# Designed miniproteins, single chains, continued (4): the designs that were tried, part 83

Each design is a single chain, and the fold is of that chain. pLDDT is the mean over its residues in the fold that is shown.

## One batch from the design tools (miniprotein)

Design m14865
Fold by ESMFold2-Fast:
Structure m14865 (fold): chain A 99 residues (1-99)
Amino acid sequence: MLELVQALTAAALRVIGALIQAELELRRNKEFGEEAVERKREELLALLEREVEELLRRIEEALRKGELTEEEAEEFRELLERIAEELRRALEEVARELL
């Protein structure tokens, strides 16, 4: 469990950090067109998708090793899905405000 929590925390910080850096980059270059904002949005969505996939693999591995029960693994997946959806909404909101 602790290893999975650490992995989730690290992944969340990477995605949040990337979102903050994108926002700061766009603020410094106010002349960024719609295409540049959309490209950055796609990059952040791809990053989020990769981080979610990696965490799901780690949950499956922990379940196979008997480090998690099926019930605990399902609760972890549900929480991860909710966090991913919130981050996706935050990214959409940032992109909308910058366009």
Scores: mean pLDDT 77

Design m14866
Fold by ESMFold2-Fast:
Structure m14866 (fold): chain A 80 residues (1-80)
Amino acid sequence: MLKIVSLGEPVVLPDGTIVIPATVDDGGLKEAEFVVEKQPNGTYKLSLRIEGKEVPLEKLYEGSPEMVEEADRLVIRAMT
């Protein structure tokens, strides 16, 4: 069962992409990151990468709803 163990500080890249480093437990501790990309239509796309691979966000909502709320707060803070 996928769980967020910790969240790092948001990093804003020169292109406006926001990256939040994380550690997840997915049968062992793994490096992960949330990536927020600004779309051409002005909306934002949120994705999760674990060891460089994109993983469906639904798996995180099932295992760590409280930590997803924390990640959302960090994303909002980094966008402002």
Scores: mean pLDDT 71

Design m14867
Fold by ESMFold2-Fast:
Structure m14867 (fold): chain A 93 residues (1-93)
Amino acid sequence: LLELARKAIAGDEEAEKELAELVKERLVAFLREAGVGEENIEIFEKALEKAQNNEELSEEEREKIAEIFATLSAEQQAALKAALKALAAAVEA
């Protein structure tokens, strides 16, 4: 991850793409392990894709994500937070 992140920071387009895909795969894997439904995982995937394209989430999309998060169990919420922290660490490294 660190070596891939260094290449991405240096402007290696392939490394940037690989890092983004790895980050997305890790988020999906953590959510599945937590038992989050596929429809909800797809919503988070689309939100992440928009963020990667520097697109702002609509108010409706933000409300839907907040609603989904509120319906998650404590275990699912912990898994999502862990995944987001791992994503942030991978991007900043």
Scores: mean pLDDT 66

Design m14868
Fold by ESMFold2-Fast:
Structure m14868 (fold): chain A 99 residues (1-99)
Amino acid sequence: GALDARLEAALAEAEAALKEMEEAVKTGDKEKALEALDRMIAAAKEVMRVYEERGDREGVLRAIGAILQLIGAKFELEKLGDLERALEMARAALELLRA
């Protein structure tokens, strides 16, 4: 249905953004990694919205967990410059969104 299509599109966007972040980490491009994290946060918020509309409380809580991990990844990158730690956190966030 329409909600399933929105969920699939949001998850695909999060996966695409993670790939961009992996490339940014490989090249040491902090600005590109921050842009990728912002895109993943936007995608995670859309995933959360779909779960809210479905009444899926567990899905909402997983999406909130993913959003918090991505915000933490952004903090690690902006304040500490740790690209590899930020990527690790972003990967964990995507796993939460897929569960």
Scores: mean pLDDT 90

Design m14869
Fold by ESMFold2-Fast:
Structure m14869 (fold): chain A 70 residues (1-70)
Amino acid sequence: AVEELRKAAEEAAAELEKAGLPEEARRVMQGADSAAQILESLPSPEARRIWAKWAIEEIRRFVEEALARA
């Protein structure tokens, strides 16, 4: 869960940096760090899996919107 979230964030940040959006890349990494803290506070593996999936989808949506404006 946390590892999948961090990998998704790293891939998203790399994609944004390649597109010339280093500020957006930094925001993705900061958001992922906050999201990982929330994930670690969740009481069950199922809750962590569901929340991680949502967080990864939000990261991807952010990347798509940022790239569309680039």
Scores: mean pLDDT 79

Design m14870
Fold by ESMFold2-Fast:
Structure m14870 (fold): chain A 95 residues (1-95)
Amino acid sequence: MRDSFLRLMGLYGRFYDGMVEEYKASPEFREVLRELIDLGREIAKTGTDDQIREAMKIVEDAMRQILDYLEQGDLEKALEVVREATEQLREILES
């Protein structure tokens, strides 16, 4: 589980770099998305199997929604999804 989640976070880190370049995301979007990726990596390194499992689900669902909104040009909705997922990951790490 942990190795799979670390690999997934590595993939999303590369996706983040591509998205920032392609969509020329705002500084706020870049900051929150980076925080999401960093929190996911921290959970992958330090979390329990249950925390990792829940975090994987949140990240996968969030990244799907973010990509969909970015492709629609809805940067505001994409940012809302990133913020919500970031808060959910923070709550997992604090539990």
Scores: mean pLDDT 78

Design m14871
Fold by ESMFold2-Fast:
Structure m14871 (fold): chain A 76 residues (1-76)
Amino acid sequence: MERALELAEEGTRLADEIADAVAERAEELRPLVEELFAEAQEYADKYAETKKPEYLLKATELGLEAVRELRRRLEE
């Protein structure tokens, strides 16, 4: 559980770092954001239904990877 919370916190920090860029380009980035976060959201929904910590960990790991990928694409 602690590990999942740490990953979620790191993801939040990364999201905050790119928030202004995402806001400025929101319409252009919407399909990319939806694509990158789709799998993370699916696992987050599974955790909400089952309360199994492995789904929370998977969701946070995928979410963090999605934020990192979005950041990489914004840096192009």
Scores: mean pLDDT 73

Design m14872
Fold by ESMFold2-Fast:
Structure m14872 (fold): chain A 67 residues (1-67)
Amino acid sequence: TAELERAREELEKVEREAREARRKADELMVLGAADPSLQAQYNAEAARLLAEAEERLREARARLEEL
């Protein structure tokens, strides 16, 4: 169905965004490890990116499961 196809497209998009957020978070954590003065700031930003990505993934998966 068109609804199922749209939900799948949205999930694929959110999955790509989540992978990119994970990559960014990993890079920020590496930068933080290299600079102790900025470590807390980089770790906080990484945690924020991961939390946002997880929330969007949960929503997209839930929508697909409703179909």
Scores: mean pLDDT 84

Design m14873
Fold by ESMFold2-Fast:
Structure m14873 (fold): chain A 104 residues (1-104)
Amino acid sequence: MKELLEIVGKAVKIAKEKNPEKMGAEDVLIALIKDLPEEEKEKLLELLSKELGVSKKTVKKAFKIILEIIENRGKGDPVLSEEEEKIIEKIAKILEKQLEELEK
């Protein structure tokens, strides 16, 4: 979990630089998906894939859905399966725990 904490820490730093007074979990998610270097994004996908017991493709799809919800990029609302919703919730819980650890 140390590697995941380091990657989330980098995303928090980017999010704070862009929005220092109003940084929320949404800003950190945007930084994780868009603003990390490709190498760090690939590591994030691998770590979450192992933690969740799902494929990297499943994690990548979940991130794409999260980004579409946040940025309203889709011309329609994303249709989520119950399984996709559960994966997104698990990702959010993992990231929340890493954020709490960074504040200690």
Scores: mean pLDDT 74

Design m14874
Fold by ESMFold2-Fast:
Structure m14874 (fold): chain A 80 residues (1-80)
Amino acid sequence: MELPPAVRAFLRRTFGLSDEEIAAFVASLPPEVRARLLAAESINSSAELKAIIGEEHFERLRELAIERAVEELEEAVRKV
């Protein structure tokens, strides 16, 4: 599934997700939500993203970003 490059770049910069994590997230969305995201062409703010995918999926994306950041922090701490 191919996200518009500008949308993918926004997700990478804003949430710190890898291309693989972004692809997995997009694949997990309902078809209607996925279609809206794919049609977006560009996203300029988190509010715009939330308007496109909705509160539930936006919160899930935020949780994934936080979980990833926590995992990276825990790995760094465990090695000290």
Scores: mean pLDDT 75

Design m14875
Fold by ESMFold2-Fast:
Structure m14875 (fold): chain A 79 residues (1-79)
Amino acid sequence: DKYAQLQQLMLEAFSLLPPSDKQQLEDQLGQAVASARDGREMLQGLSDVLKQQSEKLKDSYPEASKKLKEASRLASDLS
């Protein structure tokens, strides 16, 4: 189940981030969901946010970055 894998990767990434970075990621993901007109647009928006956050965090939190990048790929595949 790709949805379960996506959820698990996001939970694992969140567990590796400090509260401020976790909150910023949650806010951006929530905005992407709220802005979407349908499930496909939602998954594309999630993929974009996850990819941007992965790049931002790659030097400071490399393990979280890897999980966010993998989650971004799964969200893109599901869209």
Scores: mean pLDDT 83

Design m14876
Fold by ESMFold2-Fast:
Parts: sequence; C-alpha cells; structure tokens
Structure m14876 (fold): chain A 114 residues (1-114)
Amino acid sequence: MLEEAEELVERAEEALKLGKEYLEKGDIAAATANFALARKAALMALGLLEGEEAMKEAAEKIKEIDEEAQEIVDLYNKDKEEAEKKTKELGEEAEKLVREAKERLEKAKREAEE
C-alpha cells in the first residue's frame, strides 16, 4: 500500500511535469491528457492512503476527470484560446492534487515509523 501510493505520487509528478511542457509547446491534447493522468494518479494515491471508502470516492472522481479531458479536447477544434485557458485551469487543479497526495504520503510515512 505505502509503496504503491509512493509510485502513484511519482507518476502524478511526472505527468504534471509533462503536462506543463506540452502546454508551453501549445500541444493542448497532450497537455490535457497528462494533467488528467496526474489528477487520476494523485486521487488513487490519496484513496490508497485513506482506505477503502476513499478509494471508491476516488474512482467516481476519476470518471469525471476523463469526461472533462474529452470536453477540452473537443473544445480545441472550436475555440483554441478557450481550450488553452481550461487546460491551464486543469494544470492548476492537478498541481493542487499532487501536492495534497505528497503531503498525505509524507504523513503516512511518519505514522508508520512509530
């Protein structure tokens, strides 16, 4: 569990970094996909750290993230500037979730040390 949560946080951080790099290059589809991946990985890590009920809640939120990512990709074909704005907002949300997952992981590690 703790090792799996740690791996998920590392994946979330890498996806967040890639999302930011793609956004700087103007690749909205790749940026949106990576921010969605970062958010999903961070939510899975939080679910693992908080227990079975939290994992079920994370699964429902993950479905919403996939729908939101698809809407932004579809929007890119109609309004590139609005899609870029929404992708930046997703990046900010991903950054917050990754930070929360990291803080929760560090707390869990401290509690495991007795």
Scores: mean pLDDT 83

Design m14877
Fold by ESMFold2-Fast:
Structure m14877 (fold): chain A 93 residues (1-93)
Amino acid sequence: AAADAARRAQLEALEHMRRATELVIEHFGRDKYREIASKYDEEHKKLVEEHKDDTRALLVGDAEIGLKVFEDLGAPEEAIEHYRRALEAARRA
C-alpha cells in the first residue's frame, strides 16, 4: 500500500542518515562533527517550527541540512553518497 511504501521510504532515509553520521563521526570524531553541525541549529529550529506536522518536509529538510554539514566538514564521498540516498528516500516519504 502507499502508506507502507511511504513508511519504508522514511525508514530508508533514517538508516542512510544514521550510516552517514557514523562514518563522519568515525572519520572526524564526535566533537568536530557537533561543532560544525551546531552552525545549523537555527536553520534546523526554523525547519521544525515551519514543518512540525509534515514528516516528509522534516526528513527532506534534515537531509538537506546534513548535506551542508558534511560539505563544511569535507566529508568522504561514501558519507555524502549515503546522505544523497537519504534525500532521495525522504522525497518518497
Scores: mean pLDDT 82

Design m14878
Fold by ESMFold2-Fast:
Structure m14878 (fold): chain A 63 residues (1-63)
Amino acid sequence: MSAEEEERRRQELLRQTREAVQRLRDEARAQAEQNPERRDEILARTEEENERILAAVRAGVEA
């Protein structure tokens, strides 16, 4: 069994997920501050994207 390769793959998925989610939230927050009229739209889009990313990672971890 290649425990090191499995762990590396899991760490890579988790790192990508964490970075993507945080980046989207940070960018959405900045955009919402600059465009208050579009705040709800920006935040809703970010929430949907985060849910999709989290679902993909959960599926990947189970594989």
Scores: mean pLDDT 75

Design m14879
Fold by ESMFold2-Fast:
Order: sequence, then C-alpha cells, then structure tokens
Structure m14879 (fold): chain A 58 residues (1-58)
Amino acid sequence: SSAHTVAAGMLSRDYGVSRATAEDIVRNASKLSPAEIARILGVSEAKARRIREGLSKL
C-alpha cells in the first residue's frame, strides 16, 4: 500500500538505513522481534517496540 511506501521512506530517512532495508522492516514487522528491529535501526528496544506497533496498524 502507499502507507507502507511512506513508512519505509520515513524509516530510511530517520534512521539512515537503506530504502530496501526499511521496506523489509515494514513488510516483515510482525515477524521481526523488537531486538532485531532495534539492532537494524540503531535504537533502543523500547523505541523498536513502538515502531513495530505503528507498522502493525498499516
């Protein structure tokens, strides 16, 4: 969806990851643990949990 494309763009810009990496996170958010998202994005696990919850609403 267009919302997934926008979310991937925001993650790439905000966390300095490639667009492809951001798209993988958006598409696979429910299959990734907060710890894995935290490692990929360089954020705390608490922040990664909030990101995952936001992506689950798309």
Scores: mean pLDDT 84

Design m14880
Fold by ESMFold2-Fast:
Structure m14880 (fold): chain A 91 residues (1-91)
Amino acid sequence: MLYSAELYDKSGKLIAKTPVSSSVSQFVKDTLKAIKEAKKEKKFIVKLTGSGNKELTEFIASEISSLLVLEGYKVVKEEVEGSTATIEVER
C-alpha cells in the first residue's frame, strides 16, 4: 500500500509534494512537514492518494484534516473518492 499527498494553491499550481510512503504514520509525518513548509499559503488544497481501501483513506484524510486544524487552518471541504481524498483549507 502506497500513500502520497500533493498541495495545490487555489489556481491549481503545485506548492508541495510528499514522498511516496508505504507507512501510514510516516506518510502523516511527511504531510505535516509539507504543511509546515507551505504555511505561508492562506488557502490550499491537499490531494491524498491512498491504498484503494476507502475506510483507510477516510481515516488518513481525517488525520490530515486534524493536523491542518492544529496548524491554524479551517477545513472548508473534505471529500473521499475511493483511494483518493481532497481536503480544502483556508486561514
Scores: mean pLDDT 79

Design m14881
Fold by ESMFold2-Fast:
Structure m14881 (fold): chain A 64 residues (1-64)
Amino acid sequence: SMAENLDAALITAAGIVYAAYRSGLLSKEDALKHLEGIRQRAESLGLTDAAEYAKKLIEEIKKE
């Protein structure tokens, strides 16, 4: 479905942002801004899996 495709796309985007942060290609500030944007978009679209995944990655970065 369209919702399933969008959820998968936002999960993939969140994973790419996190990988870029871990690889030193993104600062902590930039990674958090991008992940917060993904979380907000996912929540606005009712995409719970993508929203929760973005939240998880935000909290992991904040712990470091």
Scores: mean pLDDT 88

Design m14882
Fold by ESMFold2-Fast:
Structure m14882 (fold): chain A 70 residues (1-70)
Amino acid sequence: TVTVTVAILSSSGLDFEATTEAIKAFYARLGEAAGVPVEVEVIETDDEAEAERVNAEALEKLRPLHEAAA
């Protein structure tokens, strides 16, 4: 199982609950396609640098799964 954290900026105007559900659904499907279960934790932050760092780290962790699912 691959566990990643995704950050949502509070200044983005996105609905945290709806966005969290969409992100979790997307990555659950990606994990199924890649043959590896993916668990996503979603956090909200007002720090743009933290959000970029967290999301970049998640993207790097998920890159092999994207390649396996292609």
Scores: mean pLDDT 77

Design m14883
Fold by ESMFold2-Fast:
Structure m14883 (fold): chain A 86 residues (1-86)
Amino acid sequence: AVQATLTLVRDEAGTWRAVGTTKKPASMNGPVKTSIYVDGELVRESPPQKGMDTSYAAAEVAPGSRVRDVGEADGQTAESPVVEAK
């Protein structure tokens, strides 16, 4: 199955960064794509990756933002839980 994982990272300056990853099984064909949504708005998409089982996207987010990662491969989608940058 397709999996979507979201990690929030805070740097020394207090800037929040969202890192989304999408993983597909090696048996699944087609491009892998990762999309990051902040407060319901699409802010970043990875280019579709062909021949890879994993894709990544990253975006800077404001404190208090609600972030979700959406992964897509071979017509299947997976979503991360919504995570708040706090």
Scores: mean pLDDT 79

Design m14884
Fold by ESMFold2-Fast:
Structure m14884 (fold): chain A 58 residues (1-58)
Amino acid sequence: LTPEERRVLEAAERLAGRGPASTRQVAEEAGLSPATVRRHMARLGLRSPAEAAAFAME
């Protein structure tokens, strides 16, 4: 994983305990743009922040 991909996954994991998170919230937590978050999620085959959080917990 690239450093930015790890940052997206860690941000999604941190937000998982707060309930449903949007791509915008993951972007704010990660310090990235929503477009960058969507690009990294797409590259990893992830369709939602919930999937990203689950992937990070594996």
Scores: mean pLDDT 79

Design m14885
Fold by ESMFold2-Fast:
Structure m14885 (fold): chain A 97 residues (1-97)
Amino acid sequence: NAEKLLEEAKKLFDKGEYEKALRVYNRASQEAWRQNLPLELVAEILKLGAEAAEKLGDYRTAASFYRQLAEIYRQMGKTDEAEKWEKKADELLEKAR
């Protein structure tokens, strides 16, 4: 259940356990796709997973999450939001080099 995984990951993030939080966000993202959850919930999972990856300095993983987030916003018809997250992903990829 993606909602329960999201709740678990948020608690881990709040405790500063970013590596554990990121693993749970990855599982939540996979379950959200499998369950065809609302795009708004998928976007929340991807955004929080990206933030956890950034806290770890894992800029490649963070960029991957932000690119997926941009695609979700495009599917929602929110092109300005999608462009914002694509730009953030590109900036993080430069830091990963």
Scores: mean pLDDT 85

Design m14886
Fold by ESMFold2-Fast:
Structure m14886 (fold): chain A 81 residues (1-81)
Amino acid sequence: MKWIVQEDPNLSPEEQEAVREFVERLQEVVKESLKNKDSLEKVREKVEEVGREFLEEHPQIPERTVRTYGLLAVHEYEKLK
């Protein structure tokens, strides 16, 4: 799965790397959920939890960025299930 990870010039290199790691974590959630045949509701809960944890660790990252990648993860799961 290939998602477009946009470089945000207002984020530090460390914050940009954190966003990449977040996207990788979301991809792992999708892969695991496909293997487990999780319900769409369960996938949404897992994605929301990962996003919440990420925002708590990186409060300077825009919430909209986290929300966008979360939605991409859920949509990818819907396509592959």
Scores: mean pLDDT 77

Design m14887
Fold by ESMFold2-Fast:
Structure m14887 (fold): chain A 57 residues (1-57)
Amino acid sequence: DQLSKEIDQAIDRFGKGVAEGIDPEELKKRLLSIEKNPVVKKLIEGYAEAEEMFRRL
């Protein structure tokens, strides 16, 4: 299933970026610039928002 593969790749890329200390907002910007699937874009936005909320003072 192509959608499942794209979702897995998006999650993997986001997770690696977070593990490397990249800012969630920067990761969101980067991943959204290369992603064309609207479902995957929404997933990336959700992950970035959740991570950002977790890190905010």
Scores: mean pLDDT 76

Design m14888
Fold by ESMFold2-Fast:
Structure m14888 (fold): chain A 107 residues (1-107)
Amino acid sequence: SSIQKEIRLDLLLMSAGGSVLVVRNMLRRLYEQTKDPIYAEFIQRTDEILELLRKAQSTRDLSIIDEAIRKIQEMIEQARKHNAPEIIIHQLENALHLLQEAKRLLE
């Protein structure tokens, strides 16, 4: 039913946002401990992704979901290059998977 599809979409977007928030909290701790500017950059990237997810939840716009997917993929690549903790990469990959599922529901 259309109602079940809408509920599932909301849960996927909320869960993706939750994974990104966990990443943001871990990055804040890493920045406080290391003072490495890369973690401050990663925090800004998580804020951009979270804003896109809020916008996607209200608009249901596929192009916004695609932009969020692209930004998460870029962040995963940069996190790997900078040897970020595996748990951060894992949480970003979880968010990516959830958004790809949300995209499939809207197509």
Scores: mean pLDDT 90

Design m14889
Fold by ESMFold2-Fast:
Structure m14889 (fold): chain A 67 residues (1-67)
Amino acid sequence: SKDWRKPTEEDKKLEKFYLASNPEVLQKFLDSLPADLAARLREELEAFYASLSEEEKQKLKEQIAKM
């Protein structure tokens, strides 16, 4: 559903980047999910991380550091 209260694309990128950049946090999160969902989310996060430029990765790191 299209809800104006949903996280922006930028917020979603930050959360995905945080999980992809912190393997221990990601593994604990995936361990809380059914194996099928965990495998799919891992694949999506890997694809997302691979799509980012070095400049975009640096900007996301700066934004996470402010949290």
Scores: mean pLDDT 75

Design m14890
Fold by ESMFold2-Fast:
Order: C-alpha cells, then sequence, then structure tokens
Structure m14890 (fold): chain A 84 residues (1-84)
C-alpha cells in the first residue's frame, strides 16, 4: 500500500468510528477521534509511520482509562496496521 492509501484507510476508519460515537451521543469524543486520526493520516503521508502508530496507541490508552474499551481496541488495531 502507498502512504496515501494507508492515510485514506486511517481517515476513513476514524470517520466511521466518529459516526458510531455521534449516534451514541458522544459528540466531543467523536470530534477528538476524527482530529487524532486525521493527524495520524498526515504523519503517514509524511512517511512518519512510527509517530502515527504511537499517536494512535497513546490515544487508545487514554480512552481505555476513561472506560471506552471498544473504541480504544479499534484504535490500537489501527495503530498496529500503520506500524507494518
Amino acid sequence: LSPEEIAQIVENAGKKLADILRKKGEFDLAKEVESVTRKAAELVRQGKYDEASKLLEEFADRLKEKGYETVAESLRNLAEFVKK
């Protein structure tokens, strides 16, 4: 996969996750998910895969601490995908 293809996958995953969160009334969290995944996608476009993966992992850890375990797991899986 090209950097742009990986970046698009990251952004699309973030948008889908944010849409699910908005349907549950988690509007602020949805905004944060979109913001973080867009930043990770931009790092991927710059060839900074390790930084993008780390950003997603650190965000997942914060969400797990707040009790958003399913959302955290989705972001952790996305971080692992980027790190390959």
Scores: mean pLDDT 84

Design m14891
Fold by ESMFold2-Fast:
Structure m14891 (fold): chain A 93 residues (1-93)
Amino acid sequence: MYTASLSLTALSEVLTASFTASKDGTSVAVKTPTLTVAANVEANKTTTLDTKMEAAAGETITLSASSPDSGAVVTATLKGADGKTVTGTLSLS
């Protein structure tokens, strides 16, 4: 398994994390201080996970991805209660 993680600081209370993966068989997870949510994602489709507002402004959110294939790229977008978004990219190698 190839894995990557990225930590982001929440600018507002986080409502959702959306993931788009370049390859099938990619698993993604969102970890807030109080919650972990994970899902399998299909290539080139957006998968949205509800964080249940359990990440507050200034808290660290960890995004992780794993794939059986090297070279998978995952783009993650966090959406806050203020409607603002933060985007990060995970490269699995």
Scores: mean pLDDT 75

Design m14892
Fold by ESMFold2-Fast:
Structure m14892 (fold): chain A 67 residues (1-67)
Amino acid sequence: SSSVQQAVDLMSQAIRDNPTQFSDRTIALVGRAGTNGNPQYIRQAADLLRQQGYTDLSQQVLDLLDS
């Protein structure tokens, strides 16, 4: 739960810094993970970040999930 919260926090900060750079799908997945604590939504969001070229952020997020 706390690992998911840390990942949500990191991704939420990135979205806040550049809200128009992230897809509605990525934002929705982060929101769902923050609401229900399910790491699968974070993993899906991390995959979308990697596809957009945010490889470093994606890896940092996955590391917070004990990768």
Scores: mean pLDDT 81

Design m14893
Fold by ESMFold2-Fast:
Structure m14893 (fold): chain A 73 residues (1-73)
Amino acid sequence: SPPLTEEIRKKVLEEFEKKLEELVRNAEKQPEVKKELLEARPEVEEVLADPSASEDTKYQAELVLEAIRKLEE
């Protein structure tokens, strides 16, 4: 697959951030969604530890991990 242009890459990251914000908002209102996010922590940490993962993938994983940490408080 061809690499994305910078404009397309930025749009993909912005859409991911919007979807993550909606998911976090749902997790605050729905215990089942919160549980699923908390249970995803090991998979997110595995992505962050993977040296073959792209910078965008690691950035997305860091956003998810930060959201999980805030939900645990």
Scores: mean pLDDT 79

Design m14894
Fold by ESMFold2-Fast:
Structure m14894 (fold): chain A 70 residues (1-70)
Amino acid sequence: SVDEIIEETLRRVERAMREAKSREEFRRELQRIVDEAYDRLEEVAPDRFEEAFNELHLGLQRLVDRFLAS
């Protein structure tokens, strides 16, 4: 489902934030994870892919904001 893909993607990004050894490594991992998520969302929700993409990006922004606040 869309929610499962978004949740899994956010967990992968959070792990990459904690485990990446450099900002460059994190950037590369982030791009890979997000690209995979786009492909999966487009496959699962072709009629709502723009909405799903926006939801993913809002989740990513909230995750980053929370990480920086902690």
Scores: mean pLDDT 79

Design m14895
Fold by ESMFold2-Fast:
Structure m14895 (fold): chain A 68 residues (1-68)
Amino acid sequence: GYDREVVTALVEADPRRNVERVLKALAVHYEPGDRFTAAELARLLNLSVPTVRRVLARLAEAGIIELR
């Protein structure tokens, strides 16, 4: 599960909607406990790897996802 208010605030703060795009890709292509890389997500979403890494770091800091 994730906190809907935190997710909404992060999506609204991102005018390019990269947070929403990353969350949708994780929900569609990965199951809980699956391993993924920033490079795979960048390829799926046509984003740069540094952009995806920044989004993943923000989601982890907010407690929405866990990074190993």
Scores: mean pLDDT 72

Design m14896
Fold by ESMFold2-Fast:
Parts: sequence; structure tokens; C-alpha cells
Structure m14896 (fold): chain A 78 residues (1-78)
Amino acid sequence: MEKEKELKEMEEEFRKRIEEAEKKGLKPEEIEELAEERLRMMTRKVSLFGTEEEKERFRELLKTKYKLSDEEIEEMEK
């Protein structure tokens, strides 16, 4: 259950950081850079620790929200 807790905490932290950056009025470019770095870390963690369902959900989020291809997602997982 520790791995599940860590994944949930990372997801919450990721969302919170993006929202905080938006609320601070940072430039879209700065928000995108922050999001990309966090997204890479999250992608690697989910790839290593996530269940099949969690991996699919996260990939869908990457495709729909961030418009990443399967190839780009796989590269981030490495």
C-alpha cells in the first residue's frame, strides 16, 4: 500500500503545483516547463509502480490533456 500512497501523493502534488503556478500568474511557458518536468517524473513512477489500470488512466491523461503520442510517453518512461 505504500506504493499506492506515493502515487496518489505525487498526483495531488503535481496538480497542486500546476494550479499554484497558474494562480501566481506565471507565463504559460514557465507553467509548461514545470508541468513537463513533473509529468516526466510522474510518468516514470507510474510506469514502475502503477497497476495496468493506473498506467492506462495516466496515458489517457497525457494524450488528452498534453497531446502526447504513445512514442513520446514511452520515451518519458525510459
Scores: mean pLDDT 68

Design m14897
Fold by ESMFold2-Fast:
Structure m14897 (fold): chain A 66 residues (1-66)
Amino acid sequence: GEVVEYKVTKLAGLTVREVSERLGIPVSTLMYLNNFENEDTVLKEGQLLSVPKDKVEKLEALLKEL
């Protein structure tokens, strides 16, 4: 499916698992799209995160809460 790349700023310090839960994406899907080997990987500022296009609205909502 179509993906959107997001440059991590406000999501820095969250784990892949935490982001997947907040976006309603299976953690395995988010890991696969971003080549993460561990769901406990902490996101870093400036990192590119690939997110399914249909989850962009949820991503924008999450960013407003942070």
Scores: mean pLDDT 83

Design m14898
Fold by ESMFold2-Fast:
Structure m14898 (fold): chain A 73 residues (1-73)
Amino acid sequence: ARALAEQLAPVPRSKLRAKLGAFVKEYPLPEEHRKRLTELLLDPTATHADFAAAIAALPPELRERATRALLAP
């Protein structure tokens, strides 16, 4: 979680939301993980740490894909 939060720190919260929203829309996620990420996207008070924690809770393969999507140019 800490290492991921540091990786996401340079990305503005608005861009994190946009990129995560696109990721959730583009990739078929297990319903439980999709629900959690959607709830996070609907929370205007969500911090970088909250985004990092939610992504860290994903299975390793989905976590890697989500991280790449959020850090993409």
Scores: mean pLDDT 76

Design m14899
Fold by ESMFold2-Fast:
Structure m14899 (fold): chain A 90 residues (1-90)
Amino acid sequence: KLEEVIKQVQDLVRQGLRNDQPVKGLVEAARLIVEAGLDEEDLQKVIDAAIETINQMRLERGEPPLQPGEQESLRQSLLDLIQAVRDGKL
C-alpha cells in the first residue's frame, strides 16, 4: 500500500514538473495522499519521497538541489496543501 502511494505521488510530481505545472502536480499529490488515509509516520515517508523526486528533477533540469531550508519550506507547503484538501478548499 505505502509503496504504491509513494510511486503514484512521485509520478504526479514528475508529471507536474514536466508539464510546467508544478503546483498542479503537488495539489494532485496532496489529494492522493488524503485519499490514502495514511498515519503520520507513513505521511512523512511519502512527503520525503516527493521532495527527493523534486530534487532529482531539478538536477535533471540543470538546477541546483534544494537546500535544507528549502526542503523544509516545501515540506510545510505540501502539508498545507494536504490540510486544504482535508478542509475541502481544494
Scores: mean pLDDT 83

